# Designed miniproteins, single chains, continued (3): the designs that were tried, part 111

Each design is a single chain, and the fold is of that chain. pLDDT is the mean over its residues in the fold that is shown.

## One batch from the design tools (miniprotein)

Design m11864
Fold by ESMFold2-Fast:
Structure m11864 (fold): chain A 97 residues (1-97)
Amino acid sequence: MTIEELIKELREVKDGVIDAINQAKSKEEAKQRIAELARDYIERSKSPLLGLKVGELASDVFKAIDEAKSKQEMIDKVNEAFDRYIEELKKEYEKLK
């Protein structure tokens, strides 16, 4: 998988997370839907390292949901978490080249 393909997949996952937040009637329901998305992504990746990194991102997203006072704040914090993850991923790929 190229870095460009991985970023595209991450953007699709972010869209799925935002959709889950918008559709959820509670913080618990949002976290459950997001956990399912994270599990599916980890299973498809087949990489232990990528699985660990996605787990860290999911933890940051769950924290954002718990600390947020509105759906918009949850979405804003989720965007920030994904943007940080993508930046870290780009740095890791630069080190491997």
Scores: mean pLDDT 76

Design m11865
Fold by ESMFold2-Fast:
Structure m11865 (fold): chain A 65 residues (1-65)
Amino acid sequence: SAAEDQELAAKSVAAAAEAANEKVFGLPGEGTGTSEEGRKAEGIARSPGGTVVVRAEGSEATVEV
């Protein structure tokens, strides 16, 4: 159903944003895919229900849907 598809898409986008924030706060520059600056992360996820942008610098993170 269209309503179920929209809810599932929104949840998927939110999960992607949460994963990006967790990486910034949980893993300070350790692991793979760390930027050369080491303190910035930005994730963008798109869905029919909207676009989620996750930006983090240092210990500050911003999520917008």
Scores: mean pLDDT 50

Design m11866
Fold by ESMFold2-Fast:
Structure m11866 (fold): chain A 63 residues (1-63)
Amino acid sequence: LSDEQLKKIAEETGVSVETVRKAVEIYEEHKDEPSMEIVRKIAEETGISWLTAAKVLRLILSL
């Protein structure tokens, strides 16, 4: 993922670029797990809501 793509996801979700970067790292480490587990890990590690974490993951997967 490019810095421009991370910035776009951050703008669409209202979270920081650093939060999106962390979410991408979690996704890459756990991509073989169910999407619900990835969403949970993103929410827990970054402190964002489950709804926001799910939106971030959907945007990452759409790239």
Scores: mean pLDDT 82

Design m11867
Fold by ESMFold2-Fast:
Structure m11867 (fold): chain A 58 residues (1-58)
Amino acid sequence: MPPEVVKLETLLLFHQAVLDVIEKYEASTPEGQQEIANIQQYIDELKEELEKLKKEEE
C-alpha cells in the first residue's frame, strides 16, 4: 500500500475522532455546528481522495 494511502487513512481517523468529540460537547452552539460542518466536509474530501488513490492502485 502506498505511503500516501496510509497518511490519508491516519488523517481521516484523526479528524473523525475530533468530529466525534465536537459533536458530543459543542453541537448545541452555532459555532460548534459550523465547526462540525467544516470538519465533516474535510473528512468527505479525505475519503474521496483516499478512494481515488485506492482505485488507481488496481
Scores: mean pLDDT 78

Design m11868
Fold by ESMFold2-Fast:
Structure m11868 (fold): chain A 108 residues (1-108)
Amino acid sequence: GAMKKEELRAKLEEAVKRSEELYEEAKKAFKEAIENEDSIEVIEKAIEEIEKKIEELDKILEELEELEKEMPEELKEEYEKAKLEIEINLGLLRIMLGVLKLILEKLK
């Protein structure tokens, strides 16, 4: 049977909330690395933390895409908005990762 509308809405809200939490945690790690840009150890740690958060966001996005076929018309806008928000957060984490890798390359 099809998943209930309220259960689907809860999954969308959970995915968005987790995406926001991962973005804020990545942003904190990125800020700490930039404030310690001469420290190879701090930058490497931040890279590892952001890479793990990117992996988790990729999994959230995959799980969300699996739910697309079960989305009723009434939730289609909420689904598309949730997907876009997660994709934006993923893009921002990839930018932060690229910046840290560039800094690390110059230190090594």
Scores: mean pLDDT 87

Design m11869
Fold by ESMFold2-Fast:
Structure m11869 (fold): chain A 65 residues (1-65)
Amino acid sequence: GPPLSPEEQAELQRRIEEWAKKSLEYRDKINELIAKYGDPYHPEVIKLSKEFVEEMKKEEEELRK
């Protein structure tokens, strides 16, 4: 239970920061593709959006530990 040990806090914080950076990268790539194609429903945009959702689900599972 909480609070976590310093080592556990450091690992959790690292995961949160890594996911935050990854989320921003996905957001920027998605926005770039939307700007490039002018269509938020373009197959490449949809593909990247699905990859982002799958990665988000994986990170949520890891963070819930």
Scores: mean pLDDT 79

Design m11870
Fold by ESMFold2-Fast:
Structure m11870 (fold): chain A 66 residues (1-66)
Amino acid sequence: SAMEEEFRKMLETALERLKQGEVAAALSGLDEVVRVYKSEEAREALEALKAGDLERAERLLREMLE
């Protein structure tokens, strides 16, 4: 569905921002994903990123994109 495609694209963008060291942009993107889609997995990634656990946030984003 268009909603599933948009959700995936937002996660891919957040992962790309994180890989580029753009933590604030990745945070903003994940916050929007959580707000719009109510995803518990995205919320876990957002919480990891807020805690400064960039490795865990990246792993969770990659797992969601499988």
Scores: mean pLDDT 85

Design m11871
Fold by ESMFold2-Fast:
Structure m11871 (fold): chain A 90 residues (1-90)
Amino acid sequence: MSPEELIEALVETTRKLMELIVEHPEEAEAYEEILKEHFEIAKKTLPKEVFEEAAKKMLEVMEEIAKESGNPVLEEVVKRLKEFIEELLK
């Protein structure tokens, strides 16, 4: 699988999990933990440059979905996930 295909697969998984939070905000904490695990696995398995590009695109998708939903729960989840990804990038 090419680096581009890996990045797109990670972005698609992130989008699907975010859509699940939109549909089931009562389970947001559980999906947030799944997203954190997903990001940790991605950092561990991918080359640094590929992970940095994937992280940027995943953040863009999460911010877009939160903005489109207008739901404060998703905005807070995205804020925490952004802080988590920024820590992983250090």
Scores: mean pLDDT 83

Design m11872
Fold by ESMFold2-Fast:
Structure m11872 (fold): chain A 71 residues (1-71)
Amino acid sequence: LPEEARFESMRETARSLATQAGVPQEEIDEALAKARSTQELVDLMSKLLEEHGALKAAKTLRELGRQILAS
């Protein structure tokens, strides 16, 4: 996959998981705006989920990120 397609796919997945976990929208938008690559997006959003106690969602995002980065 092109990097742009990987980034957009993971951005939507990360936003959905963080919203479902109750992370404030402002924090989600800030973290997504800081991400410069798919890897950085996965790292930043997984950390944000962990900081909010959403450990299972963070693990899911890391596993999905590993798969998309391998494609």
Scores: mean pLDDT 85

Design m11873
Fold by ESMFold2-Fast:
Structure m11873 (fold): chain A 55 residues (1-55)
Amino acid sequence: MAELLEEKAKEIREEARKQGKVAKVVADPENRSVGVLLYDPETKTVTGELIKVEE
């Protein structure tokens, strides 16, 4: 699980970069998920998302 969480976190960070966003990603092994904070410089907003990792 931890390895999958780190792989997912890395993927999310790289995808955010490609979209022109800044991402802070934190693994949450208790919920088998990854917490994501995305900063969008176009709107100057921060959005939070919780992504579950089941694979």
Scores: mean pLDDT 73

Design m11874
Fold by ESMFold2-Fast:
Structure m11874 (fold): chain A 68 residues (1-68)
Amino acid sequence: SAVDKVREEAVRLAQTGDPEATMRGAAEAGKKGIDEGASPQEVARAVTRGLREGGVKLSDAPPAAPPL
């Protein structure tokens, strides 16, 4: 499913620890998911959930910077 594909992509990107690549990849995957017939709201939720499960904290600074 498009939603699952977006979520998996977000998890993978989050694990790499590259915030720029993560944001760009998640946005592109989201747009493709919408073009493939997924709802924008469901795609947004899938991206957010995938990033959180992959280790990205959206309420705090992304883990791209080395932890102090």
Scores: mean pLDDT 70

Design m11875
Fold by ESMFold2-Fast:
Structure m11875 (fold): chain A 90 residues (1-90)
Amino acid sequence: SAEAERIAKATAETLRELAKYYKSKGKYELAELFQKAADALDNKDYKSAAEYLLKATDLLAEELSKTDPEAAKKLRELGKHVAELLLKAA
């Protein structure tokens, strides 16, 4: 639908801003994963978008686990739910 396409475009733009942010912090692997997820969304490749977002949230959760293991677990669960929604759109 036109609404789903608008949401996907807005999400891709947000992921590109996250990529710029993490690149500015020297977190190049995270930046690359968010950029690839955004590119996949723009191409309506929801399966690849789900895979890149899962990798990005896992990497973020690994860093967060050093200070807050419970928040890291919740972030991994959020990443899985988002990936499941994207796979249903594929």
Scores: mean pLDDT 85

Design m11876
Fold by ESMFold2-Fast:
Structure m11876 (fold): chain A 75 residues (1-75)
Amino acid sequence: MEEKKRREELEKMKKEMIKKLKEILENGSDEEKQKALDTLQGVVANREQAEKLGASEEVKAIQEAAEEVLKEHEK
């Protein structure tokens, strides 16, 4: 079923993105950490505009991943 496969791919993408971003925030250079944080904040800030424009499931998954990484980084 295509919907199940698509959800699995999106979940995998979110998990990989979260892992990669956490690794950058933990082990990356100061430049890499700052760039990652700037990117995450930008993605979250544009959430409302993306929703109004009918954002794709991929864009929504990226926004959810960004929110989760930022929330964990604050702790």
Scores: mean pLDDT 73

Design m11877
Fold by ESMFold2-Fast:
Structure m11877 (fold): chain A 101 residues (1-101)
Amino acid sequence: GMSLAEAAEKSDPRGAALYAESGVGLAHIALGVAKLLLSKGDKEGAKEMAEVAIKLAEEAIRAAEYAIKVGSGDIRRRAERALEDARRILREARELKEEAE
């Protein structure tokens, strides 16, 4: 079936921006859980949650890039913020996954 990111990309720029913002929020939660698990010595759990954060951030990046391409004004600005946040989370989640190995 079509992925949620692909569905968002085909909807409208507002829908894509909302999906990107939601994805950033979920990715941030997953990264936070990964950091907590690593602090408790659960390297395997930290790695699994970091992988979830990576996937969510990648989907948010795709939705944000689409919203930037086809959106304007406030929608474009929101999407640009979501893109910056998603890229930051992706970098941190990748670094944490490497540390958890």
Scores: mean pLDDT 86

Design m11878
Fold by ESMFold2-Fast:
Structure m11878 (fold): chain A 120 residues (1-120)
Amino acid sequence: TELEEEILKKLEELAKKKPKSLTHEEARLVVLATALALGLSLEEALEVLEKYAYDGEADTLTPEQFVQLLSKVLFNTDEVTEERILAIQEFLGLEKTGVLTEENFHEYVKGIAKRLKERL
């Protein structure tokens, strides 16, 4: 859809910046894009995004904070499991480190953008 194409465009622009952390708006974008890349419909991905409750005392999220948030909204758990991160990294064709850090976070964003583009 046109909205999915706009999401992809914004995500590709974000990936080019090689982010080490995400603003609140960028985090929402990456959550939505991750849900879509994992095969959720646009409607289902928007329902995942509606679970995103971040009261902005911090202007940015670290990769670790982002993974905790993603686990909560997408998998309904406060537990960040290395096994889940490894599964996502394998799905995206990334190096399987089991962790997202400032050093590899841009590769995650790029991987999501690539997967989403292949699906559209």
Scores: mean pLDDT 77

Design m11879
Fold by ESMFold2-Fast:
Structure m11879 (fold): chain A 87 residues (1-87)
Amino acid sequence: MLEESIEKMLEYLKKHAGIELEPEELKEMMERLSELARERGVRTLEEYVEVLRRAGEEFGDERLEKIAEALREEVERALEEERERRE
């Protein structure tokens, strides 16, 4: 659910990056990241991580860069947890 993802993301950003955002601001930034992923034809979480690494550079927005960094870390953690479960 988008609402649950936004709430989780706001909590993560506040706790780990010290960034406090309004939910609407985060939604706009996540939409920009989603649009970039669509433009790149992303199909896997690993490809999405690559897009997130470049998002800050492509948009030139420092806040978006930090949000992309936090999203990347969460996605990489989820991928690592799945790998650990299979090993």
Scores: mean pLDDT 65

Design m11880
Fold by ESMFold2-Fast:
Structure m11880 (fold): chain A 101 residues (1-101)
Amino acid sequence: MIDELVEELAKLLGVPPEVLRDAIEAYRAVHPDVTEEEIIERLKKAVELAKQAKQSPDEDERNLLLFEAYLTAMGGELEPVPEEDREKLREQAKAALDSLR
């Protein structure tokens, strides 16, 4: 199941699946108490976010939501920012995703 979710998420994000596998392995190395079930649930949530991103008509918002999906898969979270800082966050999200591709 993990491999199938990683492949689906990687396809939605447009990144190599190895990037996601390496990120998950790094997270597990730092958090040895994390269960396989927790990783599966995070990946399912990330896939759902990535699918929602594809429905957004706005390119910048899509990139932000895709980056949030990536962070969710890694056990991270996108911190809430004021609307005036959201533009910078969208630019940073695009750059981060492009660096992974």
Scores: mean pLDDT 73

Design m11881
Fold by ESMFold2-Fast:
Structure m11881 (fold): chain A 96 residues (1-96)
Amino acid sequence: NLIDYYRQLGQQALQRGDYRSAAIYYLRLGSLYLMRGDYDTAIQYFQQAARYALQAGDYSLASQSYDQLSLAYRNQGNDQLSQQYQQQSDQLQQQA
């Protein structure tokens, strides 16, 4: 399935030290879980995406990942964390 496919691609990217590709695949995994209303799992994948984007020095991808964390927390009803991650996204976008 598509989830298993992206999970495999993400792990393969990590094995070769390709943190940027890993971040992209984890961002896609987060989006798939977000679409199905599984906000806790989506948040975990978006956190991994942000982490690997930062390790890759890709501030644009990290900003996008924090934007998705903000959205996921807002959908979960956690306005405080939603606003916090939106601020982090905005700050990183200035560095991109």
Scores: mean pLDDT 89

Design m11882
Fold by ESMFold2-Fast:
Structure m11882 (fold): chain A 63 residues (1-63)
Amino acid sequence: SAAEAEEAQKKKEKDHLIQSIVLLLRRLGEPAERVEALEDELKTLSISKLRQIREELIERLRG
């Protein structure tokens, strides 16, 4: 249904942001156990918060 497709798209966007953040944390040298704990916390955050965190991590990688 249209409603199911809408929810699936939003979930996919959120999952994509979380995976992006996880990869950035790994590139910054965060240990696997810490990344796993943070991933669970990230799942509870809004898309807006996830976008902000991702942008901050990208800036940290740039120097």
Scores: mean pLDDT 81

Design m11883
Fold by ESMFold2-Fast:
Structure m11883 (fold): chain A 72 residues (1-72)
Amino acid sequence: MTAEITLEFEDGRTGNAGAAALAAAGGTIVSSRRLSETKVRLTVEFPDEATLRAGLAAAEAAGARVTEVRLL
């Protein structure tokens, strides 16, 4: 399944950690678009909904804020 995920972060290190957490949880990052210095939109492919939920939780645990999730 494909999801469009918007992450907000305080610095680039936290933003990178959030994106890395999505990938480590089993997400494949297909595209990324920087919306501002503290906001990025990622298109991520996941094998299932459980992996998507795990990825979102991991990104939040890394310090990034998940502000938008849109299933494609």
Scores: mean pLDDT 85

Design m11884
Fold by ESMFold2-Fast:
Structure m11884 (fold): chain A 63 residues (1-63)
Amino acid sequence: ASALKAQVAALRAQIPELPPSAAITLQQMIAEADKLLAAGDYAKAQKIVQLAQRIVDIVRKQL
């Protein structure tokens, strides 16, 4: 739904601030989430977004 699309956009905005390896992983996860959202699979998209957010949070704490 709209909230989940907003979360994906927020994750995409964070890509330039991340190390290259984390940025590549996040880009792949965002692409999968976008694909799932387009297919109407909100439950799987939400799980991918949650995992991506956890990765971003971990990486940010290591910076």
Scores: mean pLDDT 80

Design m11885
Fold by ESMFold2-Fast:
Structure m11885 (fold): chain A 108 residues (1-108)
Amino acid sequence: GHMARLEAEITEGLSLLAAGVGKLIGDPRFGIEQIAKLAKRAIEEGNEEAALAAIRVLAELAEELKREGDEEAYRLALEKLEELRRLAEEKGLEEVAEFAREAIERLE
């Protein structure tokens, strides 16, 4: 519905802001942890659109970290994607779980 879509747009904006702030302060872990929290909340609330938005931003950040050679931050992002995949499966959000699985496979 309208509220789920608005929440997805807000979640995407906040996820992008978290990634940008992490980059600006030289702590990508901050961005990863904040995006993961946003995705987890969306999954727990059953908001598939918001969960997909946050996971997409997290996957893009992981890809950037891999290119930059930040192995520690990249590994943390993969760990969070795997936790989110498992949580989505547990909650029956099949499309979210599949998207996270595909993102992990593309990154590995």
Scores: mean pLDDT 89

Design m11886
Fold by ESMFold2-Fast:
Structure m11886 (fold): chain A 98 residues (1-98)
Amino acid sequence: MEEAERFRSMSSEEKKEYIEKRVEESKEELKKIWEEAKKNNEIKTLAEILASLLPSLDPEELVKSSPEEVVELIEKELSHGYEISGVLEGIKLKLKEL
């Protein structure tokens, strides 16, 4: 609640810059994680992790997708673009459990 109040007190420009930078950083890191999983033959495990976080996503479709296509599929499932940072953190948490 207090973080939301701090965010609301920011100028419109500060809010845009903060969100845009965080969203872009999250997208780039997600693409790198996906590319590394393909190189390590772990793409099926990563697709299942992502589908567990976003149940509307099909793991079989994700396995066949490029890193850019995976980001687009995630964005379509999110109510707000800034939520992509939460998806990234969820992936990292589940990977640490392995």
Scores: mean pLDDT 75

Design m11887
Fold by ESMFold2-Fast:
Structure m11887 (fold): chain A 94 residues (1-94)
Amino acid sequence: KKEELLKLVDEAIKLAERLKEAMNDPNTSEEEIKKLYRELVITLRKFVQVAKEVLPDEEYQKVGELVRDALNYAYKGDFDKAIEKLKEAKEIVK
């Protein structure tokens, strides 16, 4: 549902923001960072599944590309760009 889609992208944005904070905190363990990254991946997988059900094919393809870009940036440690891509996905689903 559209409300679930908005909730999932908001949760993903918050997880990316938490990952950015964790990566800048020398007291955050590598295991905590891995856990946050796993939660981000799981949340975005759910988002893409719901998007396929709810969105027109054209919009679904666009949010899928933005999610892929966001995950690629997060993997490289560029959380600012990851958050930017997730916010772009949110604008499509609003």
Scores: mean pLDDT 86

Design m11888
Fold by ESMFold2-Fast:
Structure m11888 (fold): chain A 68 residues (1-68)
Amino acid sequence: MKIEAIDEFGGKVVVELEGDEIKVGEKGKLTINGVTLPGTIVKVISEDEFEFKSDETGIIYKLKIEKI
């Protein structure tokens, strides 16, 4: 599942999840500023907001799904 989202600073990011659902424990990859980071969803805040933690850096990204 591929998701277009915005980080807490207004930057565009792309999340590619291994599964088909946004849930805690779901693994995937975050692409930000041309860098791809493997990680895991650690928190679901709402239907369009979640937190993604980089497995390599430990940084948590607060992401909001772009609604069209």
Scores: mean pLDDT 82

Design m11889
Fold by ESMFold2-Fast:
Structure m11889 (fold): chain A 109 residues (1-109)
Amino acid sequence: KIDELIEKAKKYWKEGKVVEAERYLFDARLLALQNGDKEALRRIDRFDVEYLLEKHNIKLSDEEKAEIDAEIDRRVELTVKNPKTPEELQALRERADATLAWWEAQVAA
């Protein structure tokens, strides 16, 4: 399920459908957090980095990619070490949905 959500997010990002991409990415991240799935969290963070690099036409060396992967791993470990309660995860989803609805209203001029 998480992999399917990440792939849908990647597809919508490539199509320029930012709101749909963010919606799928939020769902993937929340599910990964609920399950303590460190590998899924790393893949989601790598996707975010890939998108930023593409957007700004930045090319990285293999050494720079390894440094970024190490930083992602460190951040994921810290996130999983401080797990959110089910109530906190639900509140985060509700807040994300409200933020996306606000963003949709802004871009649908």
Scores: mean pLDDT 72

Design m11890
Fold by ESMFold2-Fast:
Structure m11890 (fold): chain A 89 residues (1-89)
Amino acid sequence: SFGVVTLSGAIDASNAAAVQQQILDASAKNDGVVIDLAKVTSIDDAGAEAIKKAVEESKVPVVIANASPEIYEKLKAAGIDKKAVLESP
């Protein structure tokens, strides 16, 4: 079964480590992970790097859903689409 990780607000250096761990915890407990970005307002370079590291360390498929166009472009620029299914806005 797939687990859902619902993220919200700004993802930045202050919460990057916690976000990475939340995704990895979900990947350890499930056969796949959906990262729901519908409530995320912004992602900086630290936030994008944390998500990228979590996706790279995950042993199960990761799907990233409900990104805004700006967040989608940020994650794609970070190369996350090469390691996860990054759904278009």
Scores: mean pLDDT 87

Design m11891
Fold by ESMFold2-Fast:
Structure m11891 (fold): chain A 85 residues (1-85)
Amino acid sequence: MKLAEEIARKLVEGGGVISTGQMVEVLKSSGIPGPVARAIADVLRLLSGGSSVATFDQVVEALRVFFGDDFAEEVRRLYEELVRN
């Protein structure tokens, strides 16, 4: 899935973290509507205690809420593969 690959790649580039702004842009560029992308960023801010950046585990948990377990697990799998490269 292209969206899962883009999220995983950005997390690797950030050393296991992604900014909420980067997450919104990745989601929007993949066809996710702006309001949904912002809602996901708001959940990331909750999980991070109000931080402007989210960890890999926080991102996976937010994606599980919005896109379900299969999508969240795909992002985890792709991140693990990219880290091993």
Scores: mean pLDDT 84

Design m11892
Fold by ESMFold2-Fast:
Structure m11892 (fold): chain A 100 residues (1-100)
Amino acid sequence: SKEELLEEAVRLAREFRDLAAAYAKTLDAASRAQLEYATTLLETGVRELAENPETSSEDIRRLLALMEQVAAELRAAHPDLPAAAVETLDRLLAIVRELG
């Protein structure tokens, strides 16, 4: 159901945040700030979707495009991002795509 997909998206965003936070401990201050900014954007977008389950497919697709751009920039800036974090992010994007 849409509710189950939204709950899964919230869980995956939280899991990604925790994995990213663990990885951030290995980074310099500027790289940590960039990663924290990207993680905050992803978590905020997912939370807003969960709080507004009536969000249109068009708005969900717009959010997905933004999240995909953020994910691509994250992977380019952090090539050593752990496989678990990459897999969690890919799963999150797949769930948001299913919602649109």
Scores: mean pLDDT 86

Design m11893
Fold by ESMFold2-Fast:
Structure m11893 (fold): chain A 82 residues (1-82)
Amino acid sequence: KEKLIEALRRFLQAIADGDLEGVRKASEEAVKIAEELGDKQTANLVKRIGELAEEGIRSGDDILVGVAQVGAATLITSLENE
């Protein structure tokens, strides 16, 4: 679980930095860790948040980037409070 939270923190940071390759790498790592933990819901959420972040960064859509940041931050907070 701690590895997943750390991977998600890297994912959130990559989104905040507008780092398209960082978002791809961090989302793939977080998905892999979530799948290894049997947490399909978190894996699917990370995939969707990653898609929004990539689209927002690629298109310069600050709203999509903001939604992705909130999604990643909310997911981290939810996992920390389990």
Scores: mean pLDDT 82

Design m11894
Fold by ESMFold2-Fast:
Structure m11894 (fold): chain A 118 residues (1-118)
Amino acid sequence: GKKKLAEAFRRVLEKFGLLTPETDELLQRIENAKTDEEFVEAFMELLKLFFERVGDKIPLPELAKTLAEALREQGLKASPLSVYNKILPLTGGLSLASAVYLDDKETVKKWIDEVLGK
């Protein structure tokens, strides 16, 4: 599942012009993680940079659709509405971004497990 999640995010980053040497290194750390802790830590760093760089620049429905499509292409369960409700709440807040900035590893891991079908 780790490689599929990394590949989905690589595609999203490429589409929005956010794939840099720094984000590519984080994707490699995710793919090569030997423990769940290493995976979650690398993924949280990637999500923090992703949300910092996306900010308010990309319309929330477009972001949710793009991420859901990328996840589905890797064989992961996602729909645009499901992604929108999890990472981009209908109230306009970014609950996953908030969890990442607050170092809430449990909330981030729950989202990863849902996307990976664990």
Scores: mean pLDDT 73

Design m11895
Fold by ESMFold2-Fast:
Structure m11895 (fold): chain A 65 residues (1-65)
Amino acid sequence: MRPNPGAVFAAHMLRLMAGESVSIDEMARELGQSKGTVYKIINRLKAKGQVVIDYEKNEVSGALK
C-alpha cells in the first residue's frame, strides 16, 4: 500500500526548492516508486529548469538561482 504520497512529495519538493540535495534512492523509497519512475519525474522538472540531477551521486537538488 502506498504511503501518503502528497505529504512525502511536498516535503521533498520543499527541500529541493530550498536548494538541498535529496537522494533519488530516498525519494523512491519514501514515495513507494522505482528509481526509474523518480528519474522520469525529475527529468521532466530538469527540462523545465526547476532541478539539477547529479548522476554521479544519484541525487537531485533545486536549480541554482
Scores: mean pLDDT 69

Design m11896
Fold by ESMFold2-Fast:
Structure m11896 (fold): chain A 71 residues (1-71)
Amino acid sequence: KLEEAEKKSSENLDNATKAFQDTAAEGSKLAAESKDKEEGMKIAKERAEQAGKAVKETLEQSKKLMGEAVK
């Protein structure tokens, strides 16, 4: 039971981490290709912030699942 919650939490975190890395890589590419450096940096920052928020929400959900699993 706890092992199932740990596995699901780990998978969710791995997926969120991969999405963050992909978003950061895409943002860096767009910034490098952008003729307007400031616009490219703004896009990269916004994408990184969105990915970070998703990771935080996933962590909170994982803690809740593990708490329920120990009962």
Scores: mean pLDDT 71

Design m11897
Fold by ESMFold2-Fast:
Structure m11897 (fold): chain A 77 residues (1-77)
Amino acid sequence: SEEIEKLREEARELVDKANELLDQAGKAYAQGKALEAAGDPRAKELYEKAEELEKQMQDLYSRASSLLEQAKKLEEE
């Protein structure tokens, strides 16, 4: 049904955004680790940025999961 397709489409858009944030968080962690290995105190700022991106990512995945669960229930009925 169009309703199920719309829910899956919206969930996919949220997952795509979450995956972009995951990539950005990974890069921030990698930069943070490099700075930490060099004894650079700026490592903490990169880890904090990564943590913020991870929190945003978790919110988007949570919302996507809710939409997919709704779509699944409609498909099973």
Scores: mean pLDDT 89

